# Designed miniproteins, single chains, continued (4): the designs that were tried, part 104

Each design is a single chain, and the fold is of that chain. pLDDT is the mean over its residues in the fold that is shown.

## One batch from the design tools (miniprotein)

Design m15602
Fold by ESMFold2-Fast:
Structure m15602 (fold): chain A 103 residues (1-103)
Amino acid sequence: SAEELIREMEELAKEIVAMMDANAPREEIQAQVDKLHELAKKLLELLGKVASTKELIRLQLRYIATYSTALVAIRSMTPEARAAFEREMQEFIELAREIVKKL
């Protein structure tokens, strides 16, 4: 279900943030971000069948921002980039849950 995918993404995002805080190898963080990207594609495909076009576009744009902050965080390994990823991911999760509640 959409809510199950959202929960998996939320837990994976927490793991990614913890790995960044632990200064884990970039390859290992990238593997988790790739998994997050696959979950996001599944969520957007599932919601594409039931959500309005306007809400779907809003969610897609939020995810693009989230993914971009993840890539910057992996490359820079700065606290600022890590905080940006955590914030964008939280906003994505909140928007996705809001959309699901309206279905």
Scores: mean pLDDT 87

Design m15603
Fold by ESMFold2-Fast:
Structure m15603 (fold): chain A 53 residues (1-53)
Amino acid sequence: SKQQLLIQITQHISQGLNNLDTMLKDPSVDSKKLLDEMMEHFKKAAELWKQYQ
């Protein structure tokens, strides 16, 4: 259903933003790894959004 797609989109966006928050708060983290994971989550959200349209 479209509702399930919206839930999945929101979950991926939330995970990506959590990685961004971690990078901003802790300079000791592996920023490349967190950036790569964030971009993967946003890419997945964009793919799901295309299915929603």
Scores: mean pLDDT 84

Design m15604
Fold by ESMFold2-Fast:
Structure m15604 (fold): chain A 73 residues (1-73)
Amino acid sequence: SQEEAIRRLAELLGVSVETARKLLRRLFHDSDVPVPLTADDIYERTGVDPAVGKEEFLKGLAEKVGASVAELG
């Protein structure tokens, strides 16, 4: 389910489920989210490399959706 994808994203990024929900909605427009969600799926969608590390990966994804990490909260 999409909720499982949100929880997986929260685990991958080390963020809250609420933050992951906001980010996932903006990245995938709620309809085309792969299940199970992997870091490679996000890389394919966004071009942001998960190998840069968790904090920089999160920052790169926030930039892709036109937000700061603080705005995703």
Scores: mean pLDDT 75

Design m15605
Fold by ESMFold2-Fast:
Structure m15605 (fold): chain A 67 residues (1-67)
Amino acid sequence: SLEQLKAELESIRKEVDNRMAEGKEREEIVQEFARRLAELMASTPPELQQQLRDLINELLDEIDKKL
């Protein structure tokens, strides 16, 4: 469901925030994050993929502004 996708993205967001707090390099964080997003997309039903893409783009914009 959309709520489950939002919960997964919130989990990923918190993990990225923790990686930044641990002093990981931007490139390492981006690579790990991209892999997890690809796995989430692969497990998402086609009818929800567009909504997931929109949410991912918003999250990426927020991360880019913080890094």
Scores: mean pLDDT 75

Design m15606
Fold by ESMFold2-Fast:
Formats: C-alpha cells, structure tokens, sequence
Structure m15606 (fold): chain A 81 residues (1-81)
C-alpha cells in the first residue's frame, strides 16, 4: 500500500528532472543559434540534471557526449580566429 506513495514520489522526481532537462535543452537550442559554447553549456546542465537521477542517467550520458562535441567545435572556431 505504501508503494503507491513511493512510486508517486519517484515519478514526480523523475518528471521534475525531465522537465528541467527539457528546459535546458530548449535553452541550448536557442543558444546554439548564437554560440556553440553557450549551447554546449546548457546541454551540459541538462545532462547533469539527468545524471543526478538513476533512471535518467543513460540519457544524461548521451547529452553530456553531445555537449562535449559542441564544446570541441566551439574551441576549434575560436582557434580559427
């Protein structure tokens, strides 16, 4: 009977993490139009939110890889200047 309360709390925490990550992803997409460095920073923030949740850690790792690639591209663009 207590499993309903636990499941609700865990789902709520997972939904909160997903929502925050989606907000950071949306900000990352807007930032990418102006700066790959800012976009990478927002994707990294989204990845960290997901990595803090055990159920979302795999998605967080994928977003972190995406953020790292964007950071590397931004660094190469800076060297071109």
Amino acid sequence: MEEEEKAKKEKEETEEAKKKAEEYIAKAEEALKKSKEEGAAYYSAAANVLLSNPELAEKGAELMEKAIKLKEEADKEKEAK
Scores: mean pLDDT 77

Design m15607
Fold by ESMFold2-Fast:
Structure m15607 (fold): chain A 81 residues (1-81)
Amino acid sequence: MEPVIELPYDPRIPEELQKEAEEEARKLAEALKNKDYETAKKHVERLEEIAKEIAEIDPESPLYHYVVNLARLARQEIEKS
């Protein structure tokens, strides 16, 4: 089974920002699967930027918490390698 990346939908967050978060999460998952930690780090950094943009709109957004946790876990995986 292919892992499906499902982001929590928040109507207060622009759809384009939600789509960008989903695309970056997908690219991050692919890079980690391939053990391409240099590429994974770039996507983590972009997700952290997206999280900051979400927080400026709604700091209590479920999408913000999801993106922050995803970036944190990915950084831990990269640091172990």
Scores: mean pLDDT 79

Design m15608
Fold by ESMFold2-Fast:
Structure m15608 (fold): chain A 85 residues (1-85)
Amino acid sequence: SAEADRQKALEYLRMAGLAFTQGNYEEARRYGSLARRYARRAGDRQLRQAAYHLRKAADYALRGDIKLSLKHAGKASRLLAKRLA
Protein backbone atom coordinates (compact mmCIF):
# COMPACT_ATOMS: atom_id res chain seq x y z
CA SER A 1 0.00 0.00 0.00
CA ALA A 2 1.02 3.65 -0.36
CA GLU A 3 1.04 4.02 3.45
CA ALA A 4 3.34 0.98 3.86
CA ASP A 5 5.69 2.36 1.17
CA ARG A 6 5.65 5.79 2.89
CA GLN A 7 6.60 4.16 6.24
CA LYS A 8 9.45 2.28 4.51
CA ALA A 9 10.66 5.55 2.94
CA LEU A 10 10.68 7.26 6.37
CA GLU A 11 12.52 4.29 7.93
CA TYR A 12 15.25 4.38 5.25
CA LEU A 13 15.48 8.19 5.54
CA ARG A 14 16.11 7.84 9.30
CA MET A 15 18.79 5.20 8.59
CA ALA A 16 20.39 7.36 5.88
CA GLY A 17 20.43 10.43 8.15
CA LEU A 18 22.00 8.47 11.00
CA ALA A 19 24.65 6.98 8.69
CA PHE A 20 25.40 10.48 7.31
CA THR A 21 25.90 11.97 10.81
CA GLN A 22 28.26 9.06 11.62
CA GLY A 23 30.36 9.69 8.47
CA ASN A 24 29.18 6.42 6.88
CA TYR A 25 28.56 8.09 3.52
CA GLU A 26 28.37 4.88 1.45
CA GLU A 27 25.62 3.54 3.75
CA ALA A 28 23.88 6.94 3.71
CA ARG A 29 23.89 6.83 -0.11
CA ARG A 30 22.51 3.25 -0.12
CA TYR A 31 19.71 4.02 2.35
CA GLY A 32 18.92 7.29 0.54
CA SER A 33 18.46 5.35 -2.72
CA LEU A 34 16.13 2.87 -0.97
CA ALA A 35 14.17 5.74 0.61
CA ARG A 36 13.75 7.38 -2.82
CA ARG A 37 12.46 4.09 -4.30
CA TYR A 38 9.80 3.69 -1.59
CA ALA A 39 8.86 7.40 -1.66
CA ARG A 40 8.33 7.07 -5.43
CA ARG A 41 6.11 3.99 -4.91
CA ALA A 42 4.12 5.90 -2.26
CA GLY A 43 3.70 8.89 -4.60
CA ASP A 44 5.20 11.12 -1.90
CA ARG A 45 7.05 13.88 -3.76
CA GLN A 46 8.35 15.56 -0.57
CA LEU A 47 9.93 12.34 0.77
CA ARG A 48 11.34 11.63 -2.71
CA GLN A 49 12.99 15.08 -2.73
CA ALA A 50 14.33 14.61 0.83
CA ALA A 51 15.85 11.25 -0.21
CA TYR A 52 17.35 12.82 -3.36
CA HIS A 53 19.04 15.60 -1.36
CA LEU A 54 20.34 13.25 1.35
CA ARG A 55 21.81 10.94 -1.33
CA LYS A 56 23.45 13.97 -3.02
CA ALA A 57 24.83 15.11 0.36
CA ALA A 58 26.48 11.70 0.79
CA ASP A 59 27.79 11.74 -2.82
CA TYR A 60 29.40 15.16 -2.33
CA ALA A 61 30.89 14.13 1.04
CA LEU A 62 32.50 11.08 -0.65
CA ARG A 63 34.02 13.46 -3.24
CA GLY A 64 35.31 15.80 -0.48
CA ASP A 65 32.94 18.63 -1.51
CA ILE A 66 31.88 19.65 1.99
CA LYS A 67 30.07 22.87 0.97
CA LEU A 68 27.75 21.12 -1.50
CA SER A 69 27.34 18.18 0.91
CA LEU A 70 26.09 20.52 3.69
CA LYS A 71 23.84 22.42 1.25
CA HIS A 72 22.06 19.21 0.22
CA ALA A 73 21.95 17.88 3.81
CA GLY A 74 20.27 21.16 4.84
CA LYS A 75 17.65 20.82 2.10
CA ALA A 76 16.87 17.23 3.18
CA SER A 77 16.68 18.27 6.85
CA ARG A 78 14.21 21.12 6.12
CA LEU A 79 11.96 18.81 4.06
CA LEU A 80 11.99 16.13 6.80
CA ALA A 81 11.36 18.65 9.61
CA LYS A 82 8.10 19.71 7.91
CA ARG A 83 7.07 16.05 7.43
CA LEU A 84 7.95 14.79 10.95
CA ALA A 85 6.38 17.74 12.83
Scores: mean pLDDT 87

Design m15609
Fold by ESMFold2-Fast:
Structure m15609 (fold): chain A 88 residues (1-88)
Amino acid sequence: MSLEEVIKEATGLLIEGARLLVEEHDREKALELFRRGLELLLSYASDPEVYERAKQVIEDLKALAKKFNDKELLELAEEYEKKLESLL
């Protein structure tokens, strides 16, 4: 799989997760898709472009969690931030 394909697949999962969370109110499925998208990005985060994309997504999810006072989403974003930092 090319890096472009990885970024596209992960982006699709994250967009669908955001739609499920905001429009459908399906938090369980949204969190599952966020985990899948972030795990995919982290698997390729040795590449600087993928690393920066993962970092941006984590910050966006933190902002979303704070806006909606969603503790579980915040904990998920912080978990993946720690995992991403451990790759350095």
Scores: mean pLDDT 83

Design m15610
Fold by ESMFold2-Fast:
Structure m15610 (fold): chain A 69 residues (1-69)
Amino acid sequence: SYSQELLDYIESLKNSQDIFKNLSGQFLSDPENLDKLIKSDSVKEAFPDVNVRFYPYLDEAFNIIKKSQ
């Protein structure tokens, strides 16, 4: 199961007026994307073709995951 901190972070992104935060939250709300991130050693390994504009938000999600494991 996912940590409450991770779920709260994803919801905060989805509720943002910033387009890159909002899209990052929607992306991470897909269980397939989230599971891939959890099983990877880095954001770049999980999503090598992701636009660098999303990196700060995906990196923060990855840090939350790593901190709770």
Scores: mean pLDDT 84

Design m15611
Fold by ESMFold2-Fast:
Structure m15611 (fold): chain A 98 residues (1-98)
Amino acid sequence: MEVVVTASGFGDRTFVTVRGPKEVAEAAAEGAAEGLRAAGGKPTVTVQGDLAQVVGEGTGPDGPRAAAEGAARGIEKAGGRVTERRHGGNLAVVRAEV
């Protein structure tokens, strides 16, 4: 099954959306939150079945990359395989298989 993580920056905030099986989506969201904390942000995580969202406040321009790297680590920890990583400016995307 596919997992998709999209992280985007707007102002001092980073917005992360994760779609995939609940277990992997939760792991990806937790990983993204850890990445955002490492970037100096304050993340809030919300999980609803196969959809998870993370909002990081006080993140700098590196927020989306940090969130995506954290999410990728979370996915791998949950047994998923990251198939694609892309980042540019205020946008980062991770794709994975589980």
Scores: mean pLDDT 86

Design m15612
Fold by ESMFold2-Fast:
Structure m15612 (fold): chain A 82 residues (1-82)
Amino acid sequence: MSLEEILSLSEEELREYIENGFNTLLKQGFSPRVAAQLVARGLGIPLEEVELEGSEEELIESIVRAALKWRERQKELLEKLK
């Protein structure tokens, strides 16, 4: 997914994308922690910004939170370059 596509997603759409990716990786036999790391990497989110502990729901929420913070930083960077 491109940066522009990620920036245009609502929080709800971003959550669905993360949940779908996470569940797909779980079905492929990855552990929840590894699935979370792979989803974060796929979104281009630095792993140091993602908390990789807790339940499957907590991992999804951690990725959503990190993705939202990353999107805000990217929007701020783009505004600064105008």
Scores: mean pLDDT 76

Design m15613
Fold by ESMFold2-Fast:
Structure m15613 (fold): chain A 77 residues (1-77)
Amino acid sequence: AEAAVKRAVELAKELAKLQIEYLKKTYGLSEEQIEEMEKKAEEEIKELEAYLRANPEKAEAIAEALEKEIAKLKEKM
């Protein structure tokens, strides 16, 4: 259970990092805009971790969904 929660959080961090890299390269965002997006991603990941620690049975399904989103984003990059 704990391992699945950690995996989901790690995948969420990877997805956020890839999304920010994609937006930076595609739309020419400023450093200030990137920093704001990083802060929002960090807050969302904290909320996800808290949710998964309360609902560890959902971690595997969420990890699978995150892997699919990462794969889709990598196809666009």
Scores: mean pLDDT 83

Design m15614
Fold by ESMFold2-Fast:
Structure m15614 (fold): chain A 90 residues (1-90)
Amino acid sequence: TPASDAQAREIVRLVQIAVRRFGIDTTIRRIQQAISSSFSPSQIATFQQAIRAAADGRIDDAVAILQQFSSSQARYIITTIRRLIAQQNA
């Protein structure tokens, strides 16, 4: 099952929070490192395009890219980004 619109928009929201707090380059590096064991290089490259779109405020583009992932992959991404944001506040 593809990622839902709600899942994709939640990822965009979390990416924007992370970019605001860490900056774009640090956000990309941390997320890439966290997902590298669970995603192929091509999936990581696709996700980096989604992060860039979200950071640029291109919400609809980011959502469309993120909907190429499965619902399970989207849940994993959401949990991972939430964890990265929480670790900075600890």
Scores: mean pLDDT 85

Design m15615
Fold by ESMFold2-Fast:
Structure m15615 (fold): chain A 63 residues (1-63)
Amino acid sequence: SALEAGKNALAAGKLALETGSRALAGVAIHGGQEAIELGKKEGDEEAIRLGEEAVRLGQQALA
């Protein structure tokens, strides 16, 4: 579901920041984008917010 995609992407983003893993940062960015798109289609505002946070954390981990 969109919500589960957002939760998984957010977890990857947090772990990317903790470990410095560029692979996990990529998972957070792509998974977060998918959660945003699915959340918009399904009307799941929580999934959109989680996806946006996951993209932010993934981008931060790559900076």
Scores: mean pLDDT 86

Design m15616
Fold by ESMFold2-Fast:
Structure m15616 (fold): chain A 63 residues (1-63)
Amino acid sequence: LAEVYLRAAELLEEGRVAEALALLAETPDGAAVRDRVAAILVGTPDPEEARRRAAEYLRRLAA
C-alpha cells in the first residue's frame, strides 16, 4: 500500500491526476483514500496547490 500511495503522490506532483485517481481506486479501502484526494483537489482553488496538498496527504499516509 505505501508504494501505491507514493506512486500516486508522484503522479499528482507531475499533474497526472486521472492516473493517480485510477491507481488509488485499485487499493483496498481505495474509495475512501480516492475520495479524500478528490475532496482536496476540488476544495483547493489553486490547481497546483491542490495537487501539492493531495500528494502531501498521500506521503503522510505512506509513512
Scores: mean pLDDT 79

Design m15617
Fold by ESMFold2-Fast:
Structure m15617 (fold): chain A 80 residues (1-80)
Amino acid sequence: SEAAIAAAIAAVDDVLAAARPLLPPEVLAELERLAAEFKEAIRARDWATAEEVAERIEALLAAHGVTADDLAAQLAALRA
């Protein structure tokens, strides 16, 4: 549904906003590129590509020590 597509795009935008203070600029640029690829896949309803890109985003964050708890804490701070 269009609502599900909008929710998925909002979720990746939230990850980008939360990750910005946690990553060096070069890594953030790669994350922004992957987020753009994810959004394109979601808009195209290419769920297989979206899943692959999501796995690459998770791997990039993990490689730089960024956890789900770190992202949740940053999102809470941004919404305070």
Scores: mean pLDDT 83

Design m15618
Fold by ESMFold2-Fast:
Structure m15618 (fold): chain A 96 residues (1-96)
Amino acid sequence: MSEIDKLLEEIEKAVDNGDFEKAYEAAKRLVEKYPNDSLVLRLAGYLAYAVGKKQEALKYWLKDYINETLGLRKDELTPAQKKRLEEIIEKVLEKM
């Protein structure tokens, strides 16, 4: 498996177990690899919020918004990875 697939699996398992701190730690590593990806920034923002780091959450969401406005958004994830990440975001929002 690629490193991103391993990170997505780690995040998903942590979210399923309610371990948002572990999920956020893995999501920060995902942001290091894909710092301008909209789904990655949104996931990191929701997980930061879930662990009470609301200022960090705001910074991730603002970066995503700025990247959209300036045309800096990147699309480096496969369709399967995007679908999995979207499903993880939905799970995080449902558990909040």
Scores: mean pLDDT 85

Design m15619
Fold by ESMFold2-Fast:
Order: structure tokens, then C-alpha cells, then sequence
Structure m15619 (fold): chain A 113 residues (1-113)
């Protein structure tokens, strides 16, 4: 059920955001967290659009996003006590992964028109 997958994604996204806020120490951290939050909002919008055109592809994108969020949460937990510079790098990696997912969703949605 798409609705249950959406609830799981929202729960994991919230967990990721709270964990990111706990490690914020610099202006660069704050900017990266805001960029990640913005990217997540854009991904959710693209998946909502995709659900209207192709619910099966929307389900696959939600499952991919769950995996990406779980991996990002683990990466943050592993690095919660790491030096400032390493935490910045980790946030950059998370932003990159989510950016790739946004790009893929955007291309799929454009193809479906």
C-alpha cells in the first residue's frame, strides 16, 4: 500500500532531520541541513506527481527513498561524534545521494508527461 510506504518515508525523513539537527555546529552544517530538507520536500512533490501518473513507479521510488534514508541515518549515527569536518563531509554525501534520487524522479516524471 502506497500510503503505508509514504508514512514510513515521512517517519524516516523526520528521524534523519532530527539527527542532522543534533550534529549542527557550523554555518556550513546549517546550510547543508537546509539544503537536504529542501531536497526532501522536492522529492516528496515529485513522488506525489508520479503517483498520479504511475502508482507502480511511485511505489518503487518510495522503496528506493526508504533505503536511502535508512543508509543516511546509519551514516549519521556512525559519525555523530566525528570531527566537525567529517560531519560536514557526511552531510554532503547525504545531500548528494538525495540529489541523485530527485534527479531520477524528475527524469521519470518528465518521460511520463
Amino acid sequence: ELEKLREEVEKKAKELIELMKEIIETDKHRKLVKDIEKTLKRIFKKIDELEKKDPELAKEMLELLITALESSIELLKENKNSPVEKRELVLGIIHGILGIILGVASIILEKLK
Scores: mean pLDDT 87

Design m15620
Fold by ESMFold2-Fast:
Structure m15620 (fold): chain A 80 residues (1-80)
Amino acid sequence: SPHPFDLLSPEARAEAAALLRDTSARITELSLRYERTGDPRDAEEIARLIRQRSQQLTDIALRDNPDIDPSLFAIGVEPP
């Protein structure tokens, strides 16, 4: 099957790729700090960023293609 980003326009794909890159860099930074300090605020911020990323990716996809399955872009699930 094609990658979900293959369903996006070049512009939406570039926006989504930038969001993933920036968010992944920040999550990595916070994860390394959390491993060193055990600060629960860093763990909470990681969870927040994952949820925010999933929502923003879904919004990008639906704005580009309203008929798209938003579940394809829900990377990082919220707790049940």
Scores: mean pLDDT 78

Design m15621
Fold by ESMFold2-Fast:
Structure m15621 (fold): chain A 98 residues (1-98)
Amino acid sequence: MTASLDIEAPAPGEPLPAVTGEGLDAEGHRMRLEARVEPGRAVAVLTGEDGSRATVVVSADGRTETEVERVGLSDEEVAAYLTLLDGVARTLLATAAR
């Protein structure tokens, strides 16, 4: 199954890149993306309306941490969430590394 997200670009003049977005998962349930850069890392979080939460943290030293609080997500949905979050976190970290 694939999730769909509308991602909002960071506002001009923000000190560090941040991204927010809302969308629907493959079952039509609402989910929210929140991602930000912190000193030395990027953090990306997806929250589903069922209470499921997935978090990916990518550190500037190359360390990646994942955490999943699973309520109703399938194994395929968890994998899709983690893939999306890893991509978002890495993109934000690369953008902020300038």
Scores: mean pLDDT 71

Design m15622
Fold by ESMFold2-Fast:
Structure m15622 (fold): chain A 94 residues (1-94)
Amino acid sequence: SSSEEERKERALTQLDMAVGFAKSIVEEAKRRNAPEEVIEELEKIEEELRKLYDEFKAKVEAGTATEEEIEKLLKEASELVQRAHDLYQELLAS
């Protein structure tokens, strides 16, 4: 249905924005000469978000994406974004 297609498009947009957010935090951490351990963890989060985006995009293009997969992916992406945010806040507090 068109509403299902709209939800899939919104989920892809949200995942793309999450990848961009994580990338921006990685770049900022590098600019601030953050500890290597922090940069590596942030880069891992960016890679995990990009993987979620790529896998979901492939499912959308194949017509195999489900509502349950959308909810699960958005939850996983939200948790990764929160981890990146928390690491960045700790960096700013140090």
Scores: mean pLDDT 85

Design m15623
Fold by ESMFold2-Fast:
Structure m15623 (fold): chain A 64 residues (1-64)
Amino acid sequence: MIEKIAEKAVEIARSPDLFDAEVGLALAEMVLGIAKSQGNKEDVEIAEKYVAEAERILAELRAA
């Protein structure tokens, strides 16, 4: 479940629209928060990777 939501958040962040990319990052951060609250280490590691990917995409869009 967490993997699917995190994947969708990154997909939204890959949008050419800067606003959609910011929404994607916010969703990825929410998923990480949920994973941490559940105490599942595997879900936290997955969510952290997706947050990092969304941050990278947003930074690239802002730099362009």
Scores: mean pLDDT 74

Design m15624
Fold by ESMFold2-Fast:
Structure m15624 (fold): chain A 68 residues (1-68)
Amino acid sequence: MSIEEQIEEFKKYMEEKKLEESLVLSALKAGGFIPASTTELNDEVLAEAFSKYPVELVIEFLDALTSA
C-alpha cells in the first residue's frame, strides 16, 4: 500500500468514526506515532507517520483508545 493510499484509508477511518482532529492528534502523540511538538494533522505529518508505522497499526491503536 502506498503512503497516499494509507493517508486516504486513515481519512476515511476518521470520517466513519467521526473522530475530532484534536483527539486524534493527542492520541497519535501519546502513542509515539508523531512528534510531541506536532500542532496539527496534515498530509505531511500523516505521510511521515505512515513511512514508519503501517496505517493498520495506527488504526488498531485508535480503536483501542476510543473503546475504553
Scores: mean pLDDT 81

Design m15625
Fold by ESMFold2-Fast:
Structure m15625 (fold): chain A 79 residues (1-79)
Amino acid sequence: STEQFLEELEEELKRYTKKAVAQLLSIGQPDMAAEIEEETERVLKEMKSLTKRQRLILYSAFMIRVAGMVFQAELDARR
């Protein structure tokens, strides 16, 4: 069902951001980890008022942003 799909999407976002937070903490970036946790809560709240298509767009954009932040933090930690 559409409701089940949206619930799965929300759970995937939660799992992905938890992994990102753990990764940032492992490389000594607690402030960035806290920022991702705060943004995740805001995104999840915003999704509840959006259409299925809008949720997919927001989900994709946020996932790409989180991945970019983690990647940049890892690069900076090596320099």
Scores: mean pLDDT 83

Design m15626
Fold by ESMFold2-Fast:
Structure m15626 (fold): chain A 66 residues (1-66)
Amino acid sequence: MSEEEKRELVEEVARKIEEGEISAKQAIDILEKNGISPFEAAVIMTQLGYLEAASKLLEAYGELNE
């Protein structure tokens, strides 16, 4: 996967979280299936201005890995 393809996927996932189309837990599953760590995705989301999506993603990831 190219860096551009990775960024496009992360941006789409962030938008879907903020629009309520998917849960943060579902977003983690989608990202991991595409070889993207939730931590890397949160960094990209933050750089793109999706701060709320990034926060929700990291909180859900923490709960799943306790």
Scores: mean pLDDT 81

Design m15627
Fold by ESMFold2-Fast:
Structure m15627 (fold): chain A 68 residues (1-68)
Amino acid sequence: DAIRQYAEALAILSKSEESSAETKELADKYSHLPAVLAETADEEELLEYLRLTAELLGLDLERYLEEL
């Protein structure tokens, strides 16, 4: 639950005008994945998605997971 919400928040964050156009395009393509993964995949697959998304956005996944 928290992991899914984090992934969705991360995708929304990347759509802010503060983010680069490339980051926004990638997040838009993957914005539905957190919800899909939460419904059809396990926690491990969600973490893989979060890691890739955080890496693309230049965010520290471990730090953000700790803040949750």
Scores: mean pLDDT 56

Design m15628
Fold by ESMFold2-Fast:
Structure m15628 (fold): chain A 56 residues (1-56)
Amino acid sequence: MTLVTATEAVPPALLEKLGVEVGDTITVREAGERLGIPDEYLTKGLLREGGARVEE
């Protein structure tokens, strides 16, 4: 299961869309559902580019 950790590098707007705070961990699948993105690969890429830590 791929996990995403919200870091201080993640923009506040992205944290708000995800409904999480800095230090929270969520699955890529759940993050995709909250962002309205059905593709796990796209969700993972967007979160990595947004500054989140993605662990596989």
Scores: mean pLDDT 78

Design m15629
Fold by ESMFold2-Fast:
Structure m15629 (fold): chain A 93 residues (1-93)
Amino acid sequence: SDKELKELNDKIEETTREAVEYGLEAAKVNPELKEEVAELIIETSKTAGEGMGDMYLAKRKSKEEAIEVGKKYLEEVEKLKEKLKELLEKAKK
């Protein structure tokens, strides 16, 4: 449904913002992690952008296919958020 697609887009955007925030904080706490943080932020932003684009294209053929695409990209962005959160935890040690 249109509501489910909007909720998936909103969740991808929110998860991406949270991932970036964890990464930026990790780099502030430990500047030695700056390069690794930057690489993961770039990967997160690229994954989110690709997900939004692929959902848009899939929606033109099938809303059900667009939802499935959105769920897969949300899962990938959530994995990247966890990696950036782990870097923040490592930075604080």
Scores: mean pLDDT 88

Design m15630
Fold by ESMFold2-Fast:
Structure m15630 (fold): chain A 64 residues (1-64)
Amino acid sequence: GEEKALEAAEKAAKELARERRASVVDVKVELTEQGDKVIAKVTITLEDLAGERSTVEREIVVDL
């Protein structure tokens, strides 16, 4: 359900921050139900050590 999708989005944001050596500034999640699945469109805003911000979009599919 929604809780699993939000948890997956948070995990993805943390992993992306680790990979890019950046901090998570903002996470926006849009949930869409598709049959037996929830599709989370996640927009992650990161800030690196130099103070530069970048935005990354991810799609996460979670089973209901």
Scores: mean pLDDT 80

Design m15631
Fold by ESMFold2-Fast:
Structure m15631 (fold): chain A 77 residues (1-77)
Amino acid sequence: SLLDALEAALAPVAAEIEELLARARAAIDAGNYEEAARLTLEAGELAARAAAPVSPEVAERILARARGIADTLAAKA
């Protein structure tokens, strides 16, 4: 299935994505919204690059969501 293929494609980078998102959450808790925005974008870009060979559509949606979250966080800085 598409979900299984995406899971397999994301598996090699899953730990790095989780680490980036955990750091982003810590940055939010500390009030460091610029750092949180940067880390969120890095996580989204990494996930989108991994997903792109399986589904360009899913990759675009991941990146769009990450950009939206990052823009919201940056607006708080």
Scores: mean pLDDT 88

Design m15632
Fold by ESMFold2-Fast:
Structure m15632 (fold): chain A 99 residues (1-99)
Amino acid sequence: GAAELRRRAAEVLKKAVALAVEKYGTEAVDEALDRAGLKHISGGLVITMSADELAELLSAEQLLRAARELLELGEREGDEELVELAREAQRLAEEALAL
């Protein structure tokens, strides 16, 4: 169902955020999340929260916006691993939103 897809999207988004923070730093990721409309949610908060907690906190639309901003970051940096994680999070969030 939609809840399971949101949880899976949150799990993949968490991995994408952790990778992006490690490679590009907290400021770059926090700016990406701010562009997604998630100004009060830091990359550090995403990393420390469980996937279940993130899926309860964030709507499918918010998960989708965050995934798209991380995809843009990955594409700009030429980071294939970040692009793959962000695309998977986007796909799962889009499927959750369609239900």
Scores: mean pLDDT 88

Design m15633
Fold by ESMFold2-Fast:
Structure m15633 (fold): chain A 77 residues (1-77)
Amino acid sequence: LDEEVEKIIEELKSKDENVVKKALERLKKLIPSMTAEQLERAARALGERSKTASKELKEELDKLINEIKAEILRRKR
């Protein structure tokens, strides 16, 4: 799982938005299985990519960041 998460984080850094979109789909499937530390790392990577993304991709990234933050909060309860 750690290797899969790291691969997704690397793909999120891609200048090719299609690669980023595929990485987002894989990340969404992994969220329920991820540790809080993995979720925090993924959220940071999404936030960094969001700063340079197109408007449409930025909206998708921001939505997933909010979903990840909600999952982290759920686990702290």
Scores: mean pLDDT 81

Design m15634
Fold by ESMFold2-Fast:
Structure m15634 (fold): chain A 76 residues (1-76)
Amino acid sequence: MTEEEKKEKLELLLEGLGIAMAIAELEGDEEALAAIREIIEKTGDGRAEEIAKRLLEEGVSLEELRERLEELNEKI
């Protein structure tokens, strides 16, 4: 795996974490939110939280968020 491929996979993982956080926020799943936040903290990268915030502000539906997460999982 090249350095470029590693960066692409990291970007996909951060996007997936952001979508998962937005889903957990909309579902009110406090346990899932706590787990996702712990993972994000371990990355040392705030991009996932920023992605989640943007998705929630855009009013993306729970169903659309789940579809996007499934599509990303196929690329990883």
Scores: mean pLDDT 79

Design m15635
Fold by ESMFold2-Fast:
Structure m15635 (fold): chain A 72 residues (1-72)
Amino acid sequence: SSEEAEKIQELLAEAFETDDWALLIALGEYAVEKGLTTEEEFEEFIKEKKLPEVDPETLEKAKKEIEAKLKE
């Protein structure tokens, strides 16, 4: 939906502006779950951008942030 796409774009912009790697990774996982990209493309993105490893707790918080934003 257009509303969902706008919210995802806002979160993506925030992640890039703040270097929030956890949010970037969580958004990538969300995109894979929605069929917007493949797991292979997402893994390549992580490798190419040399994103650091994120602990599971931080990643879970980022996923909840995405869910909260989408429910607005």
Scores: mean pLDDT 78

Design m15636
Fold by ESMFold2-Fast:
Structure m15636 (fold): chain A 65 residues (1-65)
Amino acid sequence: GEEVWKKYWESMFGKDGKGKPGGGPDLSKYPKSMADSFVKFFQKELGIPEEEQEALREYLLTIMK
């Protein structure tokens, strides 16, 4: 689960991610909401199992905090 998130994040922003969206302040205000949304999105797209969903959510909260 966590590896999928890292790969996705690096793919979107690149290795030396220059393409930071810049919509940062609102993103920082809603870390829990963001994590929940991403987990649900990955569940729908990838069909990850329920066990992986919890691990992915915790990972997102860790990196977004």
Scores: mean pLDDT 60

Design m15637
Fold by ESMFold2-Fast:
Structure m15637 (fold): chain A 96 residues (1-96)
Amino acid sequence: SELEKLVKEGIEEFEKIIGNPALVEDLKKKVKESSSAEEAVRVLIEEFIRYGREYAALGALDVAERLYELALKVARQAGFEDLAARAEAELARVRA
């Protein structure tokens, strides 16, 4: 399905941004615990935002920005307006 493709591509892009195999493995575990492809995409976006906040707190604003951009892209592709708005707000904050 298109949502399953979004999950796969989202994890691949996350791996490129983070470069940390342990965090990628943790993300894969959380996504696999989802009861549906739609829930998996929502969990994926929430985790991108959470990691973005963690990296921003560490002063890694470039990594945070890339994670928020990924969250926004996936949320828009999935039609999750609530998560897209949240990612956009975080992105605006990190760019200030």
Scores: mean pLDDT 89

